# Ledger of designs, part 83: designed miniproteins, single chains, continued (5)

Each design is a single chain, and the fold is of that chain. pLDDT is the mean over its residues in the fold that is shown.

## One batch from the design tools (miniprotein)

Design m18884
Fold by ESMFold2-Fast:
Structure m18884 (fold): chain A 89 residues (1-89)
Amino acid sequence: MEEERQKQIEEIEAEYKRMLETGLPKLEENRAALTPELAEKHLPIMEKALEEIEDEATIEKLRNDPMALPDITLEAMKKAVEKKIEELK
């Protein structure tokens, strides 16, 4: 049933593309509103989320630069999508 897995992969890719189209403007608004104080408050929440995907390199990057939070959110979303696609193969 290769066809079912191919369909699931296509659906995941299409959903990710839609999320980027609708999410990117909102992410840029969040980036503009981000202050160092807000970034530090969100750091523990993001670290916990990244631990679930076992992305130690991204966690370390976030600890060194909390203002990179919007970019790291995009990286984490991409890795989650890639992991889900790999699990279907």
Scores: mean pLDDT 69

Design m18885
Fold by ESMFold2-Fast:
Structure m18885 (fold): chain A 88 residues (1-88)
Amino acid sequence: MEVHEKAHELMLSLSFEELQELFDSVFERTADGKWVWKTFSDDPEEGLKFLLALMKVTELTPGELAVIYSLGDEELWEEWKEKALAVL
């Protein structure tokens, strides 16, 4: 809950241009038009499944997830990875 509120507030504080830059840093668009997590896997399908699992366990939007990831909190990010992998 606290993390969700912080992520949402931070996302709303960013400009449209800043949000696009963050999206481009963490997400890649495949030739078939899918968004995938850029560094999770060499397989775009696994990257998409991971993103959906992260959204499910955090209740955050892709934009909020990109913002939190960009903050570089590795400890928080590893906790979320473990939770996401548990529901894959």
Scores: mean pLDDT 66

Design m18886
Fold by ESMFold2-Fast:
Structure m18886 (fold): chain A 61 residues (1-61)
Amino acid sequence: APSLTQQAAALIEQASEALKAGDLAALIAYLRQLRDVLASSSNPRLQALAEGVAEAIARYE
């Protein structure tokens, strides 16, 4: 199974591609998955990043 870091990196890549394509629905879906993956980490810096991602999602909903 991929590590949490590998899962986050893949989701960031997918979110970036969705953003470049102008696909906001796909972007939000990937950002939600990224938020959940980061929030599951025991690392407080990654948890803080998950909060930042949640704030970004809220701006586009």
Scores: mean pLDDT 83

Design m18887
Fold by ESMFold2-Fast:
Structure m18887 (fold): chain A 94 residues (1-94)
Amino acid sequence: DKLKEVIEELLSKLTEEQLRELAKEMLRMLKIEGAPEELIEEVEELIRNGVSKEDLVALLERLIEEGLTEIVERLLLRIADGLDNEEAVKIILE
């Protein structure tokens, strides 16, 4: 899956603190969109227990399966804001 490879590559460039902030932003977006309560609770638990790259990959894949692809795209653009924006945007859009 090309999207999974892009997500894994982008997340590999983030610090633990940046991964945690990304998870918090995901939680905010899910609450605004009225996502299922079970999904919201899962993200809140990850934030409390510590966020790994592997946890975020799995969670982003689940968002895609749930049809929340716009949230995934917005989160990937947030990652680009912290990296080389031109390179990161190119990776996301390819």
Scores: mean pLDDT 74

Design m18888
Fold by ESMFold2-Fast:
Structure m18888 (fold): chain A 64 residues (1-64)
Amino acid sequence: MTLEELMELLVRAQNALEAAGLTPPDVPNGGVPSKESVIATLEAARAAHPDVPELDRILAEAKK
């Protein structure tokens, strides 16, 4: 999976959290995000919000 595809999944996760009234995750670092930082952000979001099923699906796609 490319970094751009991972960034699209991150945006989808942020939108799902915002729709649920939750705070969306920020990508760590003020620079260009890495694949590892995006995956870590998605894992942190899933751990914080286990009741949001979209996060499990998005994280599974990110790890393919």
Scores: mean pLDDT 71

Design m18889
Fold by ESMFold2-Fast:
Structure m18889 (fold): chain A 74 residues (1-74)
Amino acid sequence: GVAAAEDALNEVESAADSILSSTSDPNTALGADVQLGLARIAYGVGLSSGDADFAVAQLNKIRDKLLAGDVAVL
């Protein structure tokens, strides 16, 4: 439901903040910011379309990338 999507977005924001607070690499910081932006878009699209499960699924994929450190753009 909506609460699960909000919880998933909060986990993405926490993971991104952890990377942004610990990295000195601008490419890693850019990648984390891009993933956070995509997460907020996925959350908004999922809720506005009435598909909170879509939002949760996309947010979990983004969270997994952030937790794995797979965020560098180039």
Scores: mean pLDDT 83

Design m18890
Fold by ESMFold2-Fast:
Structure m18890 (fold): chain A 107 residues (1-107)
Amino acid sequence: MLTVILRKGVGATAEQARNQGEAAVLGIRRAAVEGKEEVTINILVDESEEGKKAFEEALKKVEEEAERVGKEYPEIKVEVVLDEEASAELSAQIRAAEGPVEVEETE
């Protein structure tokens, strides 16, 4: 079984994000053939509408390749997980755990 964890990040142009999507497709196929249990793929986009579209295009390519691998190698179970919600929840948990250390009672 191969779990593909896809994360959305900020920092790349739409063109860079599209190129990352193509690299991700190759990474998924390689991970599946090599018998990996997990592969994490980060797609960096800017916060523009073009960046958002580039991320959606990359996500679609990742999902299409995962389906193709599953059909070509039916013994390999491939699952694609968009880690955007998990990353948001983890960020919220980190914020809550690190809290405002209310360090404004200096006795």
Scores: mean pLDDT 67

Design m18891
Fold by ESMFold2-Fast:
Structure m18891 (fold): chain A 88 residues (1-88)
Amino acid sequence: MLEEIRERARRVIEEVERLRKEMEENGLMTPEMEKIAEHALKAAEEALREEDPLKAELWLGVAEVAVAVLKTVMRKELEKKKEEELKK
């Protein structure tokens, strides 16, 4: 259902905005992370614009994968900083 896909796309946008703020607060916002965040936002926007449910779902999938990458990188960088702090 296209409405459900659009609702999920809006949630992706909200999640990217929250992750972006959290990464900035932790000093993790690099040019690479910013590009991934922009990629996720663009894919979610495309999902919102699509009238074909299959195409909308493909764009949503791209956006969700990009968000998963952001979360994974943030988790690994936070863990790395915590371990560095413990070794000092």
Scores: mean pLDDT 81

Design m18892
Fold by ESMFold2-Fast:
Parts: C-alpha cells; sequence; structure tokens
Structure m18892 (fold): chain A 99 residues (1-99)
C-alpha cells in the first residue's frame, strides 16, 4: 500500500515533505494497493499526542487505487499529525501539519 497524492480543498498537496492544512480544510488522500482490488484500506489520522482522530475504511478499486477524504475539525490542536494507510500489515505514512 502506498499514498501517492493528496489534495487540500481540491488543491494538490506535498506528500513527500508534509501536507499543510488548517482547521476546517478537507483533505483527500489518494494511493495504490496493487492486487488488492475489493479489499479495504484503513486510513487513520493520529493527533500530536498519539490519539486516533480519524479511522476510516475505503475499498480498493478494480484498478488497484483508493481514495479517502476527511475534514480537519474546527477545534483541533495545531501541530504535527500523522496520516497512515494500512492493508494486510503493510503501512505507508504521510505527515500532516495543521497550522
Amino acid sequence: VKITAAKVNGKPADVKTAIKAKPGDTITIEGVAPGAAGKQVHVKVIDPKGNPLVDIKVTVGADGTFSASFTVPEDVEKGEYTITAELDGQKDTVKLIVE
């Protein structure tokens, strides 16, 4: 499983360094899970204290791609969050900075 792209309010964001967002922004994560069509990827967002903020399951498409969207809550702490995508013990991570 691999996170390949992200968008913040529909605008492309940097997954290599960090996705930057503010409270209220909608984040879309795009990725690939080759050979896993029909399986579910767990997309989690972990807050700066290590607590899960978001935990959603998205189905891998017939082409091996997946997409997950979530909104950064208005009242969250600013700081460094971690986005993870996990399937069958494989995991990829991207940093999310809420500013």
Scores: mean pLDDT 77

Design m18893
Fold by ESMFold2-Fast:
Structure m18893 (fold): chain A 73 residues (1-73)
Amino acid sequence: SMEEELKKLEDQLRQSETLSPEERLKKAEEIGKKFMDLVKKYPPKTLEEVIRVTALSLDIAGLQFDAEVELKR
């Protein structure tokens, strides 16, 4: 279900926060791809789902941004 898949991605993202910047960047890209596929398969239908999907997308972007900043572009 969408709820279970979202929770798995959220858990993977949280576990990735303690990795090196290079590994966080790789994980953000990997999780981002899975997230896009999930949203295409299961478009959010309720307000609760929209909020959860939006929160996860922001968390993924945040992980990537944090890693890129640490790598001093």
Scores: mean pLDDT 82

Design m18894
Fold by ESMFold2-Fast:
Order: structure tokens, then sequence, then C-alpha cells
Structure m18894 (fold): chain A 76 residues (1-76)
């Protein structure tokens, strides 16, 4: 699964306190043009949290992903 990110030129990681917020962020990133892969996994350092990892074809796609998350941030 994480091997999909090997083809990405840029990677974005975000940590969320709930699985619902993590999945919402993953859905937002998955709709961005240039997104290669999106993964949601429990944080190995704190299993109560979830890490969303987005892989992008270039830095411009990563910037679009970052802005998409800022436009629709998960509620705290």
Amino acid sequence: MIDHLAKAKATLKRVFDTVEDAHRAAEILGRVEGTVSVRVLPDPEDPSKYVVTGGFEDEEALEKGRRALEERPPLP
C-alpha cells in the first residue's frame, strides 16, 4: 500500500484525532488533480490518531491538495 507513494514526486502528511476526519481529508485529497495515492492508517506512534498520507505527481498538485484541505478543513 505505502509502495504507491514511491511514484509520487511530492508527499503530504496530516494527523487527525478521529477516523471520520481522516477519511474526510482523504476524500478531499483524492479529488485533487495530480493525486497519485491517498492512504489512511493508524498513527504507529499514537494508535488513537490517524495519519493521512497523500502522494502527488508534482509540487503543484501538492499545493492544490494543501489548499483544498484549507478550504474544507475537518471540524475540530
Scores: mean pLDDT 73

Design m18895
Fold by ESMFold2-Fast:
Structure m18895 (fold): chain A 84 residues (1-84)
Amino acid sequence: SLEEMLKKVAQAVLQGKYDEAVKLLDEISEKYPELKDEFEQLKTAIENKDYDSAIKILENIKEKYPQYKEAIDTLIRALEVAKK
């Protein structure tokens, strides 16, 4: 599910495995083309280590898709830890 894939992205971020996180975001974009633009923006932010922009993008996705709130909040927390 998208929720499980987002939680895997969060785990990769917490482990400092940013290449794995980026690969997982590519897989999400391929499986959920309706979210492709949002997740491509997120991928670019993570690749640039721009965690503030990544968190902002995730907040915008959460507003548009509140059904994914739990998984998105998990990823936001992981990025806030990575930012420190």
Scores: mean pLDDT 85

Design m18896
Fold by ESMFold2-Fast:
Structure m18896 (fold): chain A 81 residues (1-81)
Amino acid sequence: SALEKVKAEAERLLTRLILEYHARMPDMSPEEQKAASKELDRFQNEVLDILRKLEQGKITPEEALNRIRKLANETMKLLLA
């Protein structure tokens, strides 16, 4: 249940980031689109690493949620820059 809650929050945040990316895409150069896409890929890869550590008992669900939320905020700032 705790793992599923963390997964649900990660999916919610990813959806929000993707919607922001698509909203901004018409005003971005091809280079900016590529940079933004790489930041979304980085977010997804980091989330997978966090979820693996949670499944292995290396971090708590609270630590996983805090890390994912911080990563989403950092990724959003980069998309907005």
Scores: mean pLDDT 88

Design m18897
Fold by ESMFold2-Fast:
Structure m18897 (fold): chain A 82 residues (1-82)
Amino acid sequence: MELPPPTGQPVSDEAAARARELIAAGRPLEAVRLLGRESPPEDQLALVGVYLALTEGRPREVIERHIARLRDPRTREVLSLI
């Protein structure tokens, strides 16, 4: 069986830069929503996990576990700044 190429485009440099600014400003929920608009369907469940963990005030380690499930390396890199 051949693995298909990565499905979906990575989030844009513009979206990644804006999300980094939102995280730095203490607005990680807005960063997750912004990245979710461009993220492939495969990452939507992991993004919901990050969003709920942030909303519930879960420790960083729980948030990092959800981030580790993201397939888009750019989204993962940006959200790891939380």
Scores: mean pLDDT 78

Design m18898
Fold by ESMFold2-Fast:
Structure m18898 (fold): chain A 96 residues (1-96)
Amino acid sequence: KAVEELRRVAEELERFAEETGLEEARAAAETVRHAAELAEEGNLVLAAITANLTAVALETDADLLYKQGKISEEERKRLLELAERIKEAARLLMEE
């Protein structure tokens, strides 16, 4: 379930990157996919760390991009929602 959620978030980040042209979203999608791969291989701790670091980076990027006028308030809220989902998936990986 947690791995499936990480994959879904990666897909949504990829679509967001395609729609907006934001490289920060593309980079986050790639790193979240890597976290899902690590979890599938049984590297749950490393997967959770990778996911959490990506979520923090995405939260920081969302705030900075919004302050720079590069994204709308709606786009900022979307990135923050995706970051929250990544953190929750990371938490579920560690409950295994």
Scores: mean pLDDT 86

Design m18899
Fold by ESMFold2-Fast:
Structure m18899 (fold): chain A 130 residues (1-130)
Amino acid sequence: SDKEALELLGEGRVYLLLGKYEEALEYYEKALELATSDLLRARALLNLGQVYYKMGDYEKAKEYYEEAIKLFEKENSPYVGRALLNLGQVYYKMGDIEEAKKYYEKALEIYKENNDPLAEKIQKKIEELS
């Protein structure tokens, strides 16, 4: 159920913050399995991507972030900005500065539209890459 999926996302986050990546993956994979809404499924995919990013598996992180973006866009969710920002960070780690900048700029537009103060930090990242 979505309630159980949401609880598992919370537990997975605790393990992620503790650097317990294998445990975080187990909780997020179970959350993805139990999620019945596209929004909650997208959040689980975003979190799986974040764990793989922390583990240095940038190709896997990229795949999960791209899937999350598709679902967030379908749901018109502001979480799409976070997924775009994370995908930009993956491209940066992979050495693709041009793609990183492109995704940071897309994320910046979303954060600016929502009057999110994180927009200033994203703008500084783009300026550093220019």
Scores: mean pLDDT 90

Design m18900
Fold by ESMFold2-Fast:
Structure m18900 (fold): chain A 116 residues (1-116)
Amino acid sequence: SLKLSKHPIERAVQLGRLIDRFLSRFGTEEDVELVKKVGELLRQKKYDEAIAFLDKYIKENPENLLPYLLRAYVYVLKGEFDKAKEDLEKAIETARKLGYPEEEIQFLEDMLKLLE
């Protein structure tokens, strides 16, 4: 969004909205439970534990977009924008390989530009 500042909270809000949109259209019950687990860790400010959990999940499920989006979200909350960009780039690559609609890929690309 052109109205967003480079503030971490504003970037996190937009990435959160993108994750909610993805979940609503393509998410499974397992994806909802993943978001709940990560959300519980974030509520407790256990950011490094959330990243470690997502690292393991990604290694076991490399073709799932959602864990990359969630890890990017945690990196944005930590102010680690370069790491968040790497995860968004991986999500875009995976979305293209899996044949996601171009409109959904465009939302990911817009979010990537917001992290610059």
Scores: mean pLDDT 83

Design m18901
Fold by ESMFold2-Fast:
Structure m18901 (fold): chain A 99 residues (1-99)
Amino acid sequence: MKEEAEKELEKAAEAIRANDAETAEEHIKKAAELAGIPVEYAAFLAIARAVGESEEVAEERYEYYLKADELVKKGDLEAAKEAYEKALELQGRLYQEVL
C-alpha cells in the first residue's frame, strides 16, 4: 500500500478508537482515493488497524464479499450464500471480541 494511504488509515483508526465517526470517514475516503481502492475496503482496513486485526484477515473478509457478488452474477446462489456468511462470520467475530 502507498505510504500516504497508510498514514490516512492510521488517522482513521485513531478516530475510530476516539469514537469520532466524522473524522474517521474523512480519513477513510482520503485513504481510498490515495490507494485507488473502494471506500468500503478502506473502511475494513481502518477498522482492522483500530482493533489490531491483521491486514490479511481484513483483506480475506473483503474478498469473501467480492466473491459472493461474483457468484450471484454467475447464478451460483448457494456458493454465494456461503461466501457471504463467511464474510459476516469474520466481521461478527471481530466485533464480538474487540468492538
Scores: mean pLDDT 69

Design m18902
Fold by ESMFold2-Fast:
Structure m18902 (fold): chain A 77 residues (1-77)
Amino acid sequence: DERIERLARILEESPSAEDRLEAVRELTRLALEEGEEDRVLPILERALKDPSPEVRRAALEGLIEIGVKKLKEAVLG
């Protein structure tokens, strides 16, 4: 999915914390709504080292939401 590759590039290359924050939010949405968890998880893990505390917080929140969803699917079928 070219969208995930583009969002990962924004996180790696964009000088704008706002653009990187939007990329984290969209990556989390793709994982939760479009089943892209396996591709998104390692990207969000890298975002935990972002220089912006807001970006790091968003990445942590996204990882928690994805983890909860995966646990729910494993337990409930």
Scores: mean pLDDT 84

Design m18903
Fold by ESMFold2-Fast:
Structure m18903 (fold): chain A 55 residues (1-55)
Amino acid sequence: SSSQLALQQKRQQLAREIADKLDEVAIDFLKKLAKEGYEQAKKDLELMERERKAR
């Protein structure tokens, strides 16, 4: 293992943490829109849930 491998792992972990936080914010926003009756928001929420399960 090299210092480059350690940096790559840290970058991957940070990218996952950022993606997870962004997904949480997006999901919360989509849930609010879905409650307002936005059909597209319901579909986007379902798509995000499927993508999370596929990771």
Scores: mean pLDDT 78

Design m18904
Fold by ESMFold2-Fast:
Structure m18904 (fold): chain A 85 residues (1-85)
Amino acid sequence: KVELSEEEVERILESIIKTYEEILKKTGDEQLALEHVRIVSSFQASNMTEKSIELLKKKAEERKEEYPKVSEVILEVLDEVLKKL
């Protein structure tokens, strides 16, 4: 498990958001795009320390107004990963 810097966590969050936007643009299927957000968030969190997961959770909450559904899915995944630690 890796402890990430704030910049690395922000980069991961932006990559998740970009994945959502690209799938939504390509398919028009928001449910499919959100499913990819769930998968990517779960994969990323599995390699993070608890401290890095909490930081990602905080950064996702900060983007909630711009990407409410994406932030909600990320927060759900991170809470489930934290419960299993």
Scores: mean pLDDT 84

Design m18905
Fold by ESMFold2-Fast:
Structure m18905 (fold): chain A 109 residues (1-109)
Amino acid sequence: DVEEERRELEERKKKLEEKLKEIEERARRAREEKGLTVEEARKRLKEGVTDPDVEAVVSAADAKEVEERKEELKKLSVEEVEELLKKKGYGPGAVGVVQIELLDELLKK
């Protein structure tokens, strides 16, 4: 319950939100300018291609899926949520969404 700790959590949350927006923007550009689909990006990752655009497209898709299922996740047990995230391989975008939610709970007193 110290102001310093709250400020640190707020700063950490802001950095994660900025990181996710950067991933989303990069993914959008790769999709619109280069025609890179989520399916093609996932295929390239499985083939061992670690292009930043490919990683951004997959991470943004994973983050969007977690965000869209946020209301569904509230109806699931903690165990079911953990299993779902494990199935998705914890891409940076999906991990970022979960971390932002955890920080929101901590900031809510």
Scores: mean pLDDT 70

Design m18906
Fold by ESMFold2-Fast:
Structure m18906 (fold): chain A 64 residues (1-64)
Amino acid sequence: MEEELRKLIEEKIAELEKKNVPQSLIDGFRQFAESLIEEAKRNNLSVESGKTALDQVLKDILDG
């Protein structure tokens, strides 16, 4: 689970960098992603919920 989320996070960060998203927003995404990994470690978050949350934040960054 943690491994799957980590891979997805790095892939999305690479996508944000490719689209020239400001570093401050990329840093914010990393902090959010770190929180998701911690919630997953505490068994408070499923992989599906984590992926959905990451997709929502990515869309918010790209739409904003």
Scores: mean pLDDT 78

Design m18907
Fold by ESMFold2-Fast:
Order: C-alpha cells, then sequence, then structure tokens
Structure m18907 (fold): chain A 70 residues (1-70)
C-alpha cells in the first residue's frame, strides 16, 4: 500500500544520503536495506522509519518492524 511504499522510499533515501556523506559504498548500503525490506515483507511485517537530527549534527535513525495485524 502507499504508506508502506512511502516508508520504504524514505528509508532508502536516508541510507543513500548517509552512505554518500560518509564516503561508503552506496550500492552495498542499498543492498543491505533491500535485504532488510525483503525479509520484513516475507514475514508479513510493516517497516516504520523515524529520522531525527540532533542539535550537535548527529543523526538518529530508528527502524521498527511489526507484524501486520491479523
Amino acid sequence: MKEIEESERRLREAARIHSERNGQDVARTLEAVDRLVATARKKGHIINVEITTLPNGKTLIVITSEPIPQ
């Protein structure tokens, strides 16, 4: 559904920005994200992502995975 896809897009965007900023392999980081998303979908879980920037410039990323209510 649209909300699940939006959360996935935001997670991938955050991972891409983080990787590029730190000079890491963007492809490898996106692969890890895709693997996480695929595992959650296979288990019937919803992924929620919350990104917060702290005053000192640090970024806090919280990822939560929950089973879809039956």
Scores: mean pLDDT 65

Design m18908
Fold by ESMFold2-Fast:
Structure m18908 (fold): chain A 75 residues (1-75)
Amino acid sequence: SNSELALQVLLSLPDSAWVGFLRLLLEQPDEELIEILKYIIKNAPASLHEAIRELIESSPTLSEEVKKELLSLIK
């Protein structure tokens, strides 16, 4: 699935590239991208959660309601 592929790509990148890749996913967010992000948050290791949290909080393209929903999935 697109969600599994996105997670595998993130896990194959060095930490310095994670922010760039996640920003590309957030450039034009739609319903499919939001579902991909939910899958990544639920299935990513704890070390990746910090990078995801920061990018969601700083995103100019996500609505506050969507940010709240996504952040609630991070433990």
Scores: mean pLDDT 73

Design m18909
Fold by ESMFold2-Fast:
Structure m18909 (fold): chain A 90 residues (1-90)
Amino acid sequence: IEEKLREAEEFLKERFPDLELTEEQVRVILASTEGIYAAAYQFEAEYYRELAKKYREEGDLEKAEEYEKKAKEFEEKAKEHIELQKKLLE
């Protein structure tokens, strides 16, 4: 998170030099962005979970397994962004 925080601080300082943002304010901005990514990945995971359920009901176990794996991948990505958001706000 330190590297992302530094990149955000450099970006804001270069683009908005008149803004005297504190480290806490930069962290809140980053945390909001991480929350948006987490929500997006969570919606994607739900979509694939529903597809897996549909194919399982149809007896297509191979497709059901593929979509379950995709749902888990997006759930893991969502968790990474949630954990980063928590660390930024601590």
Scores: mean pLDDT 80

Design m18910
Fold by ESMFold2-Fast:
Structure m18910 (fold): chain A 96 residues (1-96)
Amino acid sequence: APPPLAPLKTTITVEIKLVPKEEFSEEEMKEAQKSFEEALKKALEMKAGESVSGKAIFVDEEGYVFRVEVKFERTEDNVINVSIKLYTSGIPEHLL
């Protein structure tokens, strides 16, 4: 049998920031989605010592806007650290 692959180790850090209400154009939201998809693809292919950052923008059914900045950092061949910064003007009551 082939030797077992070392398990992937991941640390996820999440920081929530309250900011003034932000408005984004359709173009800005589309660019953020592309940025996130490219960052995720690069994160899967990157080598130890490399990092990549991406953006995402979400709007819920009630019009709440969440801007996300994500950083993926591969510190070792089997270690990827994820840092997430979530920016919002308010937290919906159902998430409290």
Scores: mean pLDDT 74

Design m18911
Fold by ESMFold2-Fast:
Structure m18911 (fold): chain A 78 residues (1-78)
Amino acid sequence: MESAIEAFLAFVRRELEAKLAELAPLLSPEQLAQARAYVDARLAEFRREAETITDLSELQRLAFEVGEAAARHIEALA
């Protein structure tokens, strides 16, 4: 399960970094820093929650939900 958690973390982080890069020209340096901090905090929460999950499908759902929430937060800043 640990390797699956790391794989989902890497995937979500990569997707969110790509979105941050896309929106960076529309954000102030302060907004970009806040967005990065939010992403890091949400990924840390995901890791902690994921440790209690034994079902791969549930882990995938959590990763999607965390990614969606972080993406929407970043988009709302622009």
Scores: mean pLDDT 80

Design m18912
Fold by ESMFold2-Fast:
Structure m18912 (fold): chain A 72 residues (1-72)
Amino acid sequence: SMVEERAERLKKRLEELKKKYPEYSEVMDYAIELIDKAMADLKAGKISEEEFMKMLDKLEEQLRQLEELLKK
């Protein structure tokens, strides 16, 4: 689904950042685990697609802010 594709794209982006900034690998791993848990909860009907998308939006914004900080 589109939502699953978005989650996988974000996970791939986190994995690439982990390679570039290994000092932040634990933070990136934690974010990947959050996405995996939320996808499992979505498939089990424990959370709505709206809740999942809001989580992805927040993670993407936090990642954007982190990337800007890492450029300095």
Scores: mean pLDDT 83

Design m18913
Fold by ESMFold2-Fast:
Structure m18913 (fold): chain A 63 residues (1-63)
Amino acid sequence: KIDEIVEILQKHFDVDPEEAKKIIEETNLDPKSTVPVVLDHFNLKVDPETALQIQKEIEKIVK
């Protein structure tokens, strides 16, 4: 599941997979927390609709 979430993030952003994995683990795979923390950590700016779409893609994996 963590690797699949990393792949979703890498599809949209140029992020380091090991740092992304650490954030995902620290947020307990919670999509609502994971997306904002990743965006802040990698200093990424996205519109709210894009952030919500990424969150929903992650939610489908973690259910």
Scores: mean pLDDT 77

Design m18914
Fold by ESMFold2-Fast:
Parts: sequence; C-alpha cells; structure tokens
Structure m18914 (fold): chain A 62 residues (1-62)
Amino acid sequence: GSLADEIVEEAKVLIKENKDLTGDEIKTLLEKKFTDKLKSLNEDDAISAVTEILSTIKETLK
C-alpha cells in the first residue's frame, strides 16, 4: 500500500504490542520513524493523510 497505509499498520502494531503506550506516545513514535520517509515522498499529501489517520487512532485509544 501507500506510505500512509504502512504508517497505519505500524500504529496498529504498536498499539497491540504496547498497550501501556498512549495514543499520543504512539503518534510520536510513528512521527519520528516516518519523518524521513514522509519528506522523501509527496510530503504534503502523505503528511495530511497520515495526520488524520493517526488522530483517529489516537481518539480510538482514549
């Protein structure tokens, strides 16, 4: 899938494997991990999509 899909899958894995982490912490980890990749691709579009997806995941956790 797209980079956004990969980031969402990583978020789900982090949530399942790290139940003690909050959505905010998971979002921070994903942001750090994929910052370089987002800059390498269509940054504007990818970041916008990822931000919405991560926000949704974060709200779902809490």
Scores: mean pLDDT 66

Design m18915
Fold by ESMFold2-Fast:
Structure m18915 (fold): chain A 59 residues (1-59)
Amino acid sequence: MQNDIEEVKKATLEEFERVPSASGVLVATANGLIAHGKYDEAGELYDLAEKGRQLTKEK
């Protein structure tokens, strides 16, 4: 379970360099985690997506 989520996070970070909608990918992954009852981890991904939006705005 933990390993599965860490692998998804790594894949999402790799996508962040390639696609402008990386925050959308993070949100979609968080929604998937909610469907599996992983609310805390979904919240962490939402926070990461928001931080990504802030970083993109500063570029």
Scores: mean pLDDT 65

Design m18916
Fold by ESMFold2-Fast:
Structure m18916 (fold): chain A 98 residues (1-98)
Amino acid sequence: KEKLEKLIKEAEEKLTPQARRDVDALIEFLKDNSPVSFAAAAIILSGLVLEYGEETAKNAVMLVAYRLKKENPEAAKRAIDWAKKLGMSEEDIKLIEE
């Protein structure tokens, strides 16, 4: 529990205010589970990578996965897959999946 809480806190602290708004938007679109909302989420993620870099985008999608894991496990899994492609470690993936 403590390792996960530390990981999430560090991810939040590394995000700019603009990236934090994008996290909220990603959560809302992924919760909808529609193809259109998934496409919108993918566009937001692409924008995060282009504007802020892969590390910031990774931290953003890690927070999305953490916030969705109880409410919408399928949406959380999609966010984890994106974070993995952005360089998230297997150790961090296991912490979020618990």
Scores: mean pLDDT 78

Design m18917
Fold by ESMFold2-Fast:
Structure m18917 (fold): chain A 78 residues (1-78)
Amino acid sequence: GIEELKEALGEEEVKELEEAVKNKDWETVEELYKKYLQIKYGLSEEEAEALLEARRNRTPEVEERVRPLVEKLEARAA
């Protein structure tokens, strides 16, 4: 939730995220969410971008490409 975002990003970055959501600035929302994934799961910028792309363009090819990252995230979530 938002508390997990505050813990990973910090209060100022969460405020920026809330303002971006309020203003429907989805580009800023995606940038901050990418940063959150990098911090919380220890992903590289490339790995975080791949996961965001998979959410937008869910195809069998993209799912196969991100499968190792999803398994890595599931292992960390357990």
Scores: mean pLDDT 69

